# Designed miniproteins, single chains, continued (2), part 106

Each design is a single chain, and the fold is of that chain. pLDDT is the mean over its residues in the fold that is shown.

## One batch from the design tools (miniprotein)

Design m7907
Fold by ESMFold2-Fast:
Structure m7907 (fold): chain A 80 residues (1-80)
Amino acid sequence: MEEAKKLIEETGRLATEAARALAAGREEEARRLEEEALPLAKKVMEAMAAADPATKAELEALWKAELAAVAAAYEAAKAA
């Protein structure tokens, strides 16, 4: 549980940074950040697959919240 939550938070942080870089036209920086996030995202998916239903629901909720934050960050940066 603890490792999976930390992975979700770190993946979300990198994805948010990548989204801001992309919105600013820094495509190479965005790609590097996405490449850093990919192995962490895979570990999150593995943790969800191995989790009991209650834990999986909690992790899925956190993951969806992070994705929503990334989308919001992208739109805010693009509008600026």
Scores: mean pLDDT 82

Design m7908
Fold by ESMFold2-Fast:
Structure m7908 (fold): chain A 68 residues (1-68)
Amino acid sequence: GPAAQLDEALAFLQSVPGVTASRVGDTTITASTSLNPAELIGLVLQLLGDFPDLDVSLSGDTITISAK
C-alpha cells in the first residue's frame, strides 16, 4: 500500500549517492539531488516502476513523492 511504499522509497532514496531525501508529514517525501539529467531521469523512471502506489513529480533537481 502507499504507506509501506513511502517508507521503502525513502530508504531507497537515502541509499542513492547525490540524493538527500526526507519525509514531510505522513504522505510526502522531498528529495534534493546533485545528479546529472540522465541520472535524474533514470531515478524518476525507477521510482515510477518500483513504487506504483506513489505519485512522483520533478521540479528542477527536486523530486517530490506523495501517496496516491
Scores: mean pLDDT 82

Design m7909
Fold by ESMFold2-Fast:
Structure m7909 (fold): chain A 77 residues (1-77)
Amino acid sequence: AAKTEETIARVAAAARAAGVAPEDIERLTAAIRALGASGHEVEVEAIEETDDELVITLRVTSPEATETVEFVLAKAA
């Protein structure tokens, strides 16, 4: 869905800007795409950057429930 692709684009851009390893970005975007393929809507709730980490909070919505999932990504040295 368009919303899932927008979420993937935003997450990938933020992770690249923060210096996250390409392999970790690919793993995260694949996970988000899989959720979208399963009929869930995935949106960015928050993105927080620290000196060592990027914290991405996603809102995952199905017809039955809405849940939040947090990913903590290490910055590349």
Scores: mean pLDDT 80

Design m7910
Fold by ESMFold2-Fast:
Structure m7910 (fold): chain A 79 residues (1-79)
Amino acid sequence: SDEEAIEKAKELAKEALEALKAGDVERARQLLNEAIEYAKKSKTKEGKELLKSLETALRQLEQGDVVAAMSGLHDALEI
């Protein structure tokens, strides 16, 4: 269901944030890619907003901006 897909994406995003707090950027990127795939399964407004936040965080990590990625994930998970 859309709800199950969003919940799984949020769980993976939370794990990615925890990995970043621990300094494990490679693990965080893997978890974010998995979260993005689950968020893509939802067509709800919440799922689309979550997807954009996750894609932005992944892009920021690719650019080396860990602080921006962590901030964006924290905000997305408080929604």
Scores: mean pLDDT 87

Design m7912
Fold by ESMFold2-Fast:
Structure m7912 (fold): chain A 106 residues (1-106)
Amino acid sequence: EVEEALKASPEEQVRRGAYYYSLGKYDEAEKLFQAAAEKGNPLAYVYLGDLYFDKGDYEKAIEWYKKAIEIDPNNALAYDTLADVYEKMGKKEEAEKWRKKAQELA
């Protein structure tokens, strides 16, 4: 249950959030990922980006992926997913810049 998961560790919040996200329970997933992000869990920022990307809120997705790379500049996944968002928006040059950063970290 979401209420019990909100009292859990940041890692457990991310795991439960990912489960709700896989079920299409975006509101429940968002609450858990935000709680984990407030406690500084870097993976929570990436999942928040993914969730907003799936909801079609590309600006919010970009904000969360940028927070993920600020917390962990070696997070190649965050750069790759940020590039995917820019590609979806038709901003190919910007997407290529972020894709290159992801490759440099692999």
Scores: mean pLDDT 83

Design m7913
Fold by ESMFold2-Fast:
Structure m7913 (fold): chain A 59 residues (1-59)
Amino acid sequence: PVLTAYAASLVAERQGDKETAEYYRKKADEIAEKLGLTPEQVEEARREAQAIVDAWFAG
């Protein structure tokens, strides 16, 4: 769920939708906090989300 929320934020950012990007970024941070993710796990999820989004736009 956190990875999908970060990916959604990155997609919205690339589409120029600032409001949606901000919404999903906040949502991802809230989910990470609720799950008790460590800073390392959050960074890993962000990296994985970035790689997925990059692959979608590189296709």
Scores: mean pLDDT 80

Design m7914
Fold by ESMFold2-Fast:
Structure m7914 (fold): chain A 85 residues (1-85)
Amino acid sequence: MSREQLDEEVELTLLTMEFAIAKIEGERAIKSHNKELLEQVKKDLEEIVKRGRELLERATSPQIRAEAEEIIKDGEEFLKKLDEL
């Protein structure tokens, strides 16, 4: 494993964890009608999607590319759900 591959795997892990947290916070914001938290979660999701796209563009591993595509898709889908509120 090269340092570049390690950096890609670390970024993917961080994005996966950050997305999981954002999803939990988003659901809590919806349940509590907390507009401030909802706006913060939207910003966090936009950053996650942006970083996911950057990882997808740079990643050489097919597995990392596939997982990055999934995070982008899931992140965009959750953003759309929040925008429909």
Scores: mean pLDDT 84

Design m7915
Fold by ESMFold2-Fast:
Order: C-alpha cells, then sequence, then structure tokens
Structure m7915 (fold): chain A 70 residues (1-70)
C-alpha cells in the first residue's frame, strides 16, 4: 500500500540521517515520500501524511536533524 511504502521511505530517510548521510539524498527520499503520500486514497490520511512530510522536508532543509529524528 501507499502507506506502507511511505513508512519505508521515512524509515530510510531517518536511518540515513542517523548514519550522517548527505542531506541531498535525505531530501530525495522525502520528495519521493511526498509523491507517494499524494497517491493515498483516503483524503484524511493523505492530508496528514503530506503535512508531516512537508514539515520533515523543511526541517532537513534548515539542518534541524534532531527535530526531524524526534
Amino acid sequence: SEVERLEELMRRAKELVREGGPPEEVLRLLEEALEVAKKIEDPTVRAVAIKEIEEAIELVKAGKYDAFLS
């Protein structure tokens, strides 16, 4: 499902941050997660997922990795 794919992408992004991976690769994973979230059929779940990922993208862009991992 789109939700399961989204959870896997978010898990990978957080793992990459914990390993000190490059921010550009983290952002690529989050941008893919955002595209997956847009395909979620349930409008309430979709809206929540989009907002969470958009917030995650802004945190990573701002270098706030501690907040992203929380």
Scores: mean pLDDT 86

Design m7916
Fold by ESMFold2-Fast:
Structure m7916 (fold): chain A 62 residues (1-62)
Amino acid sequence: MEALEERIAYLKEKGKPLLAKLLEALANNDYETIKKLIEEETDEEIKKLAEPVKESLEELEK
């Protein structure tokens, strides 16, 4: 989705760089970055996006 890059840029401009990094990490299957972002940011919006992804990643890993 080309719209993904626009959304990432939009979130950075809105002052939500951690949410933007989370979407970028999801697109790159960067599991370590996703886990790190979830731990660093306690924002409810990021948790809502990261929870199902974290579960899927943990299942895939082991």
Scores: mean pLDDT 66

Design m7917
Fold by ESMFold2-Fast:
Structure m7917 (fold): chain A 70 residues (1-70)
Amino acid sequence: PALPVPPATAFLPADAEVRAAPSPEAPLVPLESLRVGEGVFPLYAGHLWPAVVTEVSAEGARVEFLPPEP
């Protein structure tokens, strides 16, 4: 089965699971505490993906997913 790849950018609603570290044991980060330029690991299709916050609003945050590391 193919790995579900996130789009280049995505909007994360306020209830989305976002972590500051690439670990399922890391605590969730409140979206309202995020700042533009901050590195985060949102949960997408069961995987944590490296991303950078590009926009923050009361309704959620927009992120840009980084390419996978070698």
Scores: mean pLDDT 72

Design m7918
Fold by ESMFold2-Fast:
Structure m7918 (fold): chain A 99 residues (1-99)
Amino acid sequence: MKSKAASLYSAGEILRVGAEVSRELAERKRREAEELEREAEELLRKGEEGDKEAEEEGRRLLEEAERKRRLAEELERGARRAEEASRELFEEAKKLEEE
């Protein structure tokens, strides 16, 4: 029983650490998206004044920002699933140690 419980704790820790890394990466991608959105707003304002190159670049930056936001959302969903799986593994390991 102890060896099986240890394996479940190990697997749970791997998932927990992976979830933490995914959350940190998601936050970084969200910050990158916010910076791109700010740059895009400035370029789009110039586009409204007749600078078509600035308008096109602003739209590209918004598309890149949207991709980064979607990636951050996927990473957060993955982290939540990993955290749930980790919790279930820890609960199973604890039950095995209590028997």
Scores: mean pLDDT 86

Design m7919
Fold by ESMFold2-Fast:
Structure m7919 (fold): chain A 63 residues (1-63)
Amino acid sequence: SHMELGIDVTGKKFAVPTGGNGGKLAAEIKSLGGIPVFYSGFVRDTQIQQAFSEGAVEVVETK
C-alpha cells in the first residue's frame, strides 16, 4: 500500500470517519485539494465503496 499526505494530495480521495474531529479533518483534506468522503463504521454506502475502490485511504485519526 502507498499513502502520501501533503500539499500534493490534490484530487485524491480520503475516507474520513464521522465524529467530533471528522469535520476538521475533512476541511484540512479539502484545503490541501483532496476529496474527503465521510463514513460510519456501521455502514458502507455507495460513496464509500467507490472511494475505496479508487484507492482512498482511511484516515487514522478519528473523533
Scores: mean pLDDT 57

Design m7920
Fold by ESMFold2-Fast:
Structure m7920 (fold): chain A 60 residues (1-60)
Amino acid sequence: SDLERALRGLEEAVRAGSPAGVAAAVAELIKLGMSREEALARAREFGATDEQLAAAERFT
């Protein structure tokens, strides 16, 4: 599913250490119908850094 693919992309972006990648993945989850709060919670669950979370919050 598109949602499963997007969640996998978020996990990969978090592991890669990419703030821009995490922001893009969070935006895609929101576009697919996930709330902003849920998408950010998923990033935190995957171990997103404060820098990655700040980028996602800034651009979503």
Scores: mean pLDDT 86

Design m7921
Fold by ESMFold2-Fast:
Structure m7921 (fold): chain A 99 residues (1-99)
Amino acid sequence: VAELLREAAELAREAARAAEEGDAEKAVELLREALRLVMEAAHLLEESDPELAIRLVMEAMALNIAAKLAEQGKLEEAAETAEEVARRLEETAEEVERR
């Protein structure tokens, strides 16, 4: 789970950079891949830590919003959202490793 969250955080940061560079298509692709990994992590936690699974579903929703913002050409907002989600995913990965 921690590895999936770190990989998702890295993809979200790469998406933010793509958005800052004006590459909306690449940003959307990276955000959707990050979303997939976060949902996979959430599914793995459903029985053992349902509260954390719900938190990850909320992060997945934020990544989906960032992808829609990028599709609409709101690249600055997409980058800001992606960076914030990446930070929270990294913090959550550290929390999971301590358990």
Scores: mean pLDDT 85

Design m7922
Fold by ESMFold2-Fast:
Structure m7922 (fold): chain A 61 residues (1-61)
Amino acid sequence: MEEQKKKAERATKLLKEAIEKYPGMRDLPVEELLRFQLELAKKIGDKETIDSIERALEALR
């Protein structure tokens, strides 16, 4: 996939995985879910995922 598609898909995949792992998170606002994933990505140093999630958060504004 192109870089743009890869970044967007990665962010979306992380959101889905978080919801699947933690059913209770499905009830959280999407913005909170994205922030949670952003924190995890920062801990592992995944700059690509961090950028994708930050863009998704901006899109929710």
Scores: mean pLDDT 68

Design m7923
Fold by ESMFold2-Fast:
Structure m7923 (fold): chain A 61 residues (1-61)
Amino acid sequence: DTLRANGERLEEQAKEFEKEGDLKGAVFLYEQAARLYEAAGDLEKAEELRKRAEELRKKLE
């Protein structure tokens, strides 16, 4: 599934940005990955990534 594969790549990039302290970039990529997982039918993974993005957004405040 191309949507899921693209979601996995964006999730990996989000983790890299998070590790490097680019929390804004990580939030953006986690949200994009979640949309791709949702489109692929993986609602559980999409919810997980949206929660991760929300946690990181809170740290930006």
Scores: mean pLDDT 84

Design m7924
Fold by ESMFold2-Fast:
Structure m7924 (fold): chain A 67 residues (1-67)
Amino acid sequence: MSEEELEKEILRALGDMYIGLGNLFESQGKLEEAAEEYEKAAELYKEAGDEKAAEEAREKAKELREK
């Protein structure tokens, strides 16, 4: 595994962590905090090259901010 591959794996793992935090905040009714965590996940997934995961996280953050 190259340093670039390792970096992308770390970024994906961090993105997954922030998705977990977003889910936790949603379960507590903290929609604004959940949206912020999903936005962080989207940025990390984008840096990892996972555009689909980034877009899904970004859409979820927007949905929560609209309600």
Scores: mean pLDDT 83

Design m7925
Fold by ESMFold2-Fast:
Structure m7925 (fold): chain A 70 residues (1-70)
Amino acid sequence: SELEKLGEETKKVGSEAMKASLKATKEETDEITELLAKAIQAIKEGDLEKAKEYTKKVEELKKEVEEKNK
């Protein structure tokens, strides 16, 4: 299902974002954690659009953190 696929994507993105956050500032780590929690909550609630939005935001922040910590 779409929710199952998104759940797996969110787990992967979350795992990669947490690895990237090991080199991040506390503010960046807190933001990633907050957005990831919101994505997971949206998946639990079945809010597919909200879950996609938050998951994408986590992925974007992960990329920013990785670029800053080249």
Scores: mean pLDDT 80

Design m7926
Fold by ESMFold2-Fast:
Structure m7926 (fold): chain A 66 residues (1-66)
Amino acid sequence: SNLQLTAEYLNIDPEKIAEIAAKMLKKDVLDGGHVTKEQALRALDNLAKDAGVTELAEKYKKEIEK
């Protein structure tokens, strides 16, 4: 997966890269950046599947859906 490839390239755990990505998605949506709420929610669902970080993804989805 793209997450695993990114983690390998950066020499970091996939779960850690998923957390960074989730935090960045939330920040970009709340700041009115380039990522839409819909895109961010779908990306978080994909992160949950790829890295097994379902609880982390659910937390950030709730914050974005507010």
Scores: mean pLDDT 75

Design m7927
Fold by ESMFold2-Fast:
Structure m7927 (fold): chain A 73 residues (1-73)
Amino acid sequence: VSEEEFDAEVALGIALISLGIAKTDLRRAGKQEEADALVERYTPRIEEAAKAGNVDEVLAIARQTLADADRIL
């Protein structure tokens, strides 16, 4: 495993944790449909960016996921 490959895997982990936090916060607020829509929107974007090895994009999507959740809350 290259260092770049490892960084992409770590970024993916951070992004998925961020998505999990956003989903949980929305569900706790009773916004189940918005939580499901957020997961459906961001999961494929995070996975494709990570597959491309684009660490900066993965982390940017993670930040956008949290920002969108805050906007909906």
Scores: mean pLDDT 80

Design m7928
Fold by ESMFold2-Fast:
Structure m7928 (fold): chain A 62 residues (1-62)
Amino acid sequence: FKEGDIVEALEDVVGVGAELVTLKKGDKVRVLKVYSDGNALVESLKTGKKFLVGLDKLRKVE
C-alpha cells in the first residue's frame, strides 16, 4: 500500500484511533498515509471521514 491508493475493506472494521468510525465490507477508501506499525490513515469515499485502520483488513484494488 502507498499514499493515493484506493483500497477495499475485506470485512466490517473499526478504525484504530478514531472511535465509532467503521468500514463495511466492500467499502472503498483512499490511503492518505501508511505507518510503520501496520496501520494507515485513510479517507472514506462514502463519508469523507478520515481514520486509522489496520492494513490486514484492506486489499488493494485497481
Scores: mean pLDDT 72

Design m7929
Fold by ESMFold2-Fast:
Structure m7929 (fold): chain A 67 residues (1-67)
Amino acid sequence: MPNPRPTPVVLAVGYALLAMGLALSGEPRERIDEAAERALAHAPEMNREALRRGLERLREAAPELRA
């Protein structure tokens, strides 16, 4: 069986989903930003820019999602 230990890509996706969940739950931007930073820290370099753009949009939308 494959090693169940999370790979960097799995961690990046996991933290990105956490950031989205926090935004949808109306959590403060600080918590969303922390999760987003963790996602980017684990993201593959080739894809980090695209992920960063998505997470920046999520952070910008968070106040509107809470409204």
Scores: mean pLDDT 72

Design m7930
Fold by ESMFold2-Fast:
Structure m7930 (fold): chain A 58 residues (1-58)
Amino acid sequence: GEEKARNALLELAEKLGMPKELADHAFENALEAGASAEDIIKGVLEAAKEEGIEVEVK
């Protein structure tokens, strides 16, 4: 669940040139805002699509 969402967000961040620490902060903030792991994965996939990047959920 959450581990897959975190890993997907980290992969997106790496491909966008974002620091890992910023991605970790974004993940925690999303959970605090009431987002589920599935919501975070959906957000990552939509962001990846907008940027023309492929991200796999493992």
Scores: mean pLDDT 79

Design m7931
Fold by ESMFold2-Fast:
Structure m7931 (fold): chain A 50 residues (1-50)
Amino acid sequence: MDEAVEAVHSAVINTVLDPNRSEKSKKLYEEIEGKAKLGTRESTKVLGIK
C-alpha cells in the first residue's frame, strides 16, 4: 500500500525530471487513451453489433 504511493511519487518525480520524455509519453498516452475510447465503440461494431 505505502509502496504503491511511493512508486507513484517516484514515477511523477522521474517524469518531471525528464520533461522531454514526459512530453513524448503524454502524447503517446493521449493517443492510446483516445484509441482505447474509440476502440470500445469500434470493437463493438466489429464484434458484430451492426
Scores: mean pLDDT 57

Design m7932
Fold by ESMFold2-Fast:
Structure m7932 (fold): chain A 63 residues (1-63)
Amino acid sequence: VEEKIEKAVEEVRKLLEEGNYYEASEKLGEAMAELYEEGASKEKIDELYEKGKKIVEEALKKK
């Protein structure tokens, strides 16, 4: 679960650095859905969401 969260955050960050904001948001949503289907706790899903949301907001504000 931790490894999947880390990989999802890394992928989202790379897409944001490339300017692919739509794909970054889709990737975040897909990763959250995958964790939910695997039976991850709400706390782990929320952790991914908060980390993803923070890097998306930071990328948008720095433009």
Scores: mean pLDDT 76

Design m7933
Fold by ESMFold2-Fast:
Structure m7933 (fold): chain A 74 residues (1-74)
Amino acid sequence: SSLINQLSDPNPGIRALAARRLGRIGDPRAIDPLTQVMLNDPSEVVRRGARGALRRIGGPRSQQAIRRYDQQQQ
């Protein structure tokens, strides 16, 4: 939907807000887009926002993505 598209917005503030809103909604369709943002976004604030959103959505796929990200961070 529109919020998932906003994860690709050129403005990092809009991407961070979209991630937070998707986490609050708990839309499982956002898991893969949020995972890509968490791993690849140039903004640390946006990456942390995506991680928080994935934690809020929950479930095995979100937890696996978070563990993989945390491993890459050190």
Scores: mean pLDDT 86

Design m7934
Fold by ESMFold2-Fast:
Structure m7934 (fold): chain A 58 residues (1-58)
Amino acid sequence: DIDALIRTLSPEQFEALVRAAQLLAEGASPEEAVRLLVDAGMSRETAERLVRAAVEAL
């Protein structure tokens, strides 16, 4: 599920996801992480799902 979503991301969206995960590890809010992904061209629903997965991985 999540792996399939990651595979469909553009290189820029994947880099944004990595940066979002790093920011979350540094204490940034999930909402800021979601906004970063949406700004990279990702839908809000997809961004929220990926941010949730990143938080669970921390």
Scores: mean pLDDT 80

Design m7935
Fold by ESMFold2-Fast:
Structure m7935 (fold): chain A 79 residues (1-79)
Amino acid sequence: SLKEEVDALIEKTRAEIEKHFSPEAVAAANKVLDEGKKEIDKLIEEGASPQEIANKAMAYVLDAIGTALDVELAERRAA
């Protein structure tokens, strides 16, 4: 199902972030991914198009990666 595909994408993204970033960056990215799951589940319940759901999933994945990078860079600036 589309929900299973989206959930798989989010969990794969979570696993990749955990391999490459600090625990603080991972925690921040996980918050974005968790918010994304909630928003996408709501869109699916409201009958949003597959394209809209896919676009939203991609936006949250990119936002999570960007958030992890921003936290990592902030940690380096504080050093």
Scores: mean pLDDT 86

Design m7936
Fold by ESMFold2-Fast:
Structure m7936 (fold): chain A 55 residues (1-55)
Amino acid sequence: SMDELLEGVVESVRMFLDQGREDEARLLVENAERFLPPEAQERLRERYEELLAAR
């Protein structure tokens, strides 16, 4: 499902950020957005911003 895909992306982004791989995390978000509908793109951006703010 879309929610499962979104959570998988978010978890991978979190793992990259935990490893200090900020460029890879950003690229993953950018690449995922191109395959997601606008509603899911906005949710992904929100989750990404939350992960960055929690550092």
Scores: mean pLDDT 83

Design m7937
Fold by ESMFold2-Fast:
Formats: sequence, C-alpha cells, structure tokens
Structure m7937 (fold): chain A 62 residues (1-62)
Amino acid sequence: MSEEELEREVNESMALMMVAVGELEEDKEVQIELYEKALELAEKNGLEEAAEYAREAIEKAK
C-alpha cells in the first residue's frame, strides 16, 4: 500500500469521524463547526464522497 493511499484513508476516516461526532453534538454552533472542519479536510484532500457527506450534514443542520 502506498503512503499516498494510507494518507487518503486516514484523512477520509478523520473527516467522517468529525461528521459523526457532530451528529452527537447538542450545540448547533459546535455541530456546524465540526461539519465545516470535516468539509475543509475532505475538500483539501480531494475526498469527494466525504465532502458530499459533510455538505449534506451542514445543510440538514441549518
């Protein structure tokens, strides 16, 4: 497995974890902040599926 593939998997897992933690947040501001951080991480690393998931989470939270 390449270092590039491993880095992508780690960043994808981290982005998805941020969305999952955000879903458990009772504070809407903190929830949106976590989703936005997940989206930034996903977009910065070219993770389209994770980015779409974060975008949907932000839209639903509003």
Scores: mean pLDDT 79

Design m7938
Fold by ESMFold2-Fast:
Structure m7938 (fold): chain A 68 residues (1-68)
Amino acid sequence: MELEILEALALMAFAVGDYRLAAELFRKLYEAGAISEEELREKLRRMAEKAREEGDEELARELEELAE
């Protein structure tokens, strides 16, 4: 099913460190009603922290802006 595939892809992207793809996929899950706005914000903030830890300040800033 579309939402199950999207969730699996989002989790896989997060697991491999593709935070940009993971963020876009979690946003699509939110737009489809599969996750709440609060859950999306939490995921975006956690991904921003991970991106910053890995030295990608530009991506971290972009993810923080999306969480607002």
Scores: mean pLDDT 80

Design m7939
Fold by ESMFold2-Fast:
Structure m7939 (fold): chain A 80 residues (1-80)
Amino acid sequence: MEEKVKAVKPEEKELARDIAHRILESFILNVLKEKGYSEEEIAEVRELFEQARAGDPEALARVNELMKEVDEYLKEEWKK
């Protein structure tokens, strides 16, 4: 279906998504550290997010998978 938020400018919408991605990225990196990821692995994940923002479809797919995994983990942590 068409987005009902098209009332805002596309640039404003992309900015809001970018901010949301930055917040999610920070949370994801923190969760990965709690799961035992090394600083090198965290740096690779940061590169992955930057590549996804640049429009790399492989990076976008990996970021989406990572977000889903972290989201599920956070739901369990918050419901402990």
Scores: mean pLDDT 69

Design m7941
Fold by ESMFold2-Fast:
Structure m7941 (fold): chain A 61 residues (1-61)
Amino acid sequence: GTVVAVASRDYTAQSPEELSIKKGEVLEVLGVVDENHVLVRSADGRVGLVPKEVIGGVGMV
């Protein structure tokens, strides 16, 4: 199944490798990159890094 997460808060990308997200946005988890960052895909197909601290509920579908 696909691993999904819900953004716990808004986040604005601080680098070209990061993704800007909104609170409540559903994200597909593609992988863990390091201790602080997760690679995600948004519903509109954008891919980028977000800090782990902005990731809320995680589930599999």
Scores: mean pLDDT 80

Design m7942
Fold by ESMFold2-Fast:
Structure m7942 (fold): chain A 65 residues (1-65)
Amino acid sequence: GSGVVFRALEDYEGKFPDELSLKKGDVVEVLESVDSNRVLARNLVTGEEGLVSGKFLETKTRLVS
């Protein structure tokens, strides 16, 4: 699918069964926004799906010049 993709900024080990584990530099596809702080995402490196906090993902700030 044509989801929005972000890079993991740091390693994160999932603490709950529904959380996505990340390694720094992993490419993560956002599937759905759950709340203002969390998304449902798929780690494209591992193939795992789960909830991830947006603070662990590269922020999409594109300033068009």
Scores: mean pLDDT 72

Design m7943
Fold by ESMFold2-Fast:
Structure m7943 (fold): chain A 91 residues (1-91)
Amino acid sequence: MSAEELKKELEELLKKADEKAREAGEAIRKGDYEKALELLKEAKKYLEKAVELAKELAKLTGDESPLKEAEQALKLAEEHIEKVEKKLKEA
């Protein structure tokens, strides 16, 4: 895979993760924490793939900026999952 192809796939994965995160936010506003957790877990799967592609891109280009961005997005998604899981255990 070329650097250009990796960048396009990375952008698509980040977009899909963002869409799932927005849907999860909507579910949280409606009090549907079970649906929110499902959507956040889907977002996490896209972000895990994004991190792997960003690692390959960094190896090809020497630019670690996309990798740092993808890793930060993954960390935030994991923290949000933990908060929603805690809410479900308290319900």
Scores: mean pLDDT 85

Design m7944
Fold by ESMFold2-Fast:
Structure m7944 (fold): chain A 59 residues (1-59)
Amino acid sequence: ASARELEVQRLVAQGDGAHAKGNYKEAIDLYNQALALDPQNERAKRGLDLTKHSEKLKE
């Protein structure tokens, strides 16, 4: 794996952690950073979609 691939995995993991804590805006930012590096990352896309839905329900 390249350094970029490792960074994408780390950003997704941090986004998942932020979502689990209810820090939805932080999670959205982290998933967007992952997608900026890897636009086809399905885990980041799914995490972003679920987090935006959760944020909308909490507002």
Scores: mean pLDDT 81

Design m7945
Fold by ESMFold2-Fast:
Structure m7945 (fold): chain A 70 residues (1-70)
Amino acid sequence: MADEVEKLLREMGLSERQARIAAGVAVSTYRETGGDKEAAERDLYRTLQELGLSPEKAREVARKVVELLA
């Protein structure tokens, strides 16, 4: 799961380090909340902005990532 998320993030233009951090956050939140995609998307959106993505790009990336968590 984290590996697939990391690959998608790299395809969307994130660095290897950014992709690894973001993938970890998304997968951890999803597991800790028992499969809450909305929580995972929210945490990922915040993390992507902290990593330097624009709000618009962070929203697009977070949405695509949570589809892989399904």
Scores: mean pLDDT 82

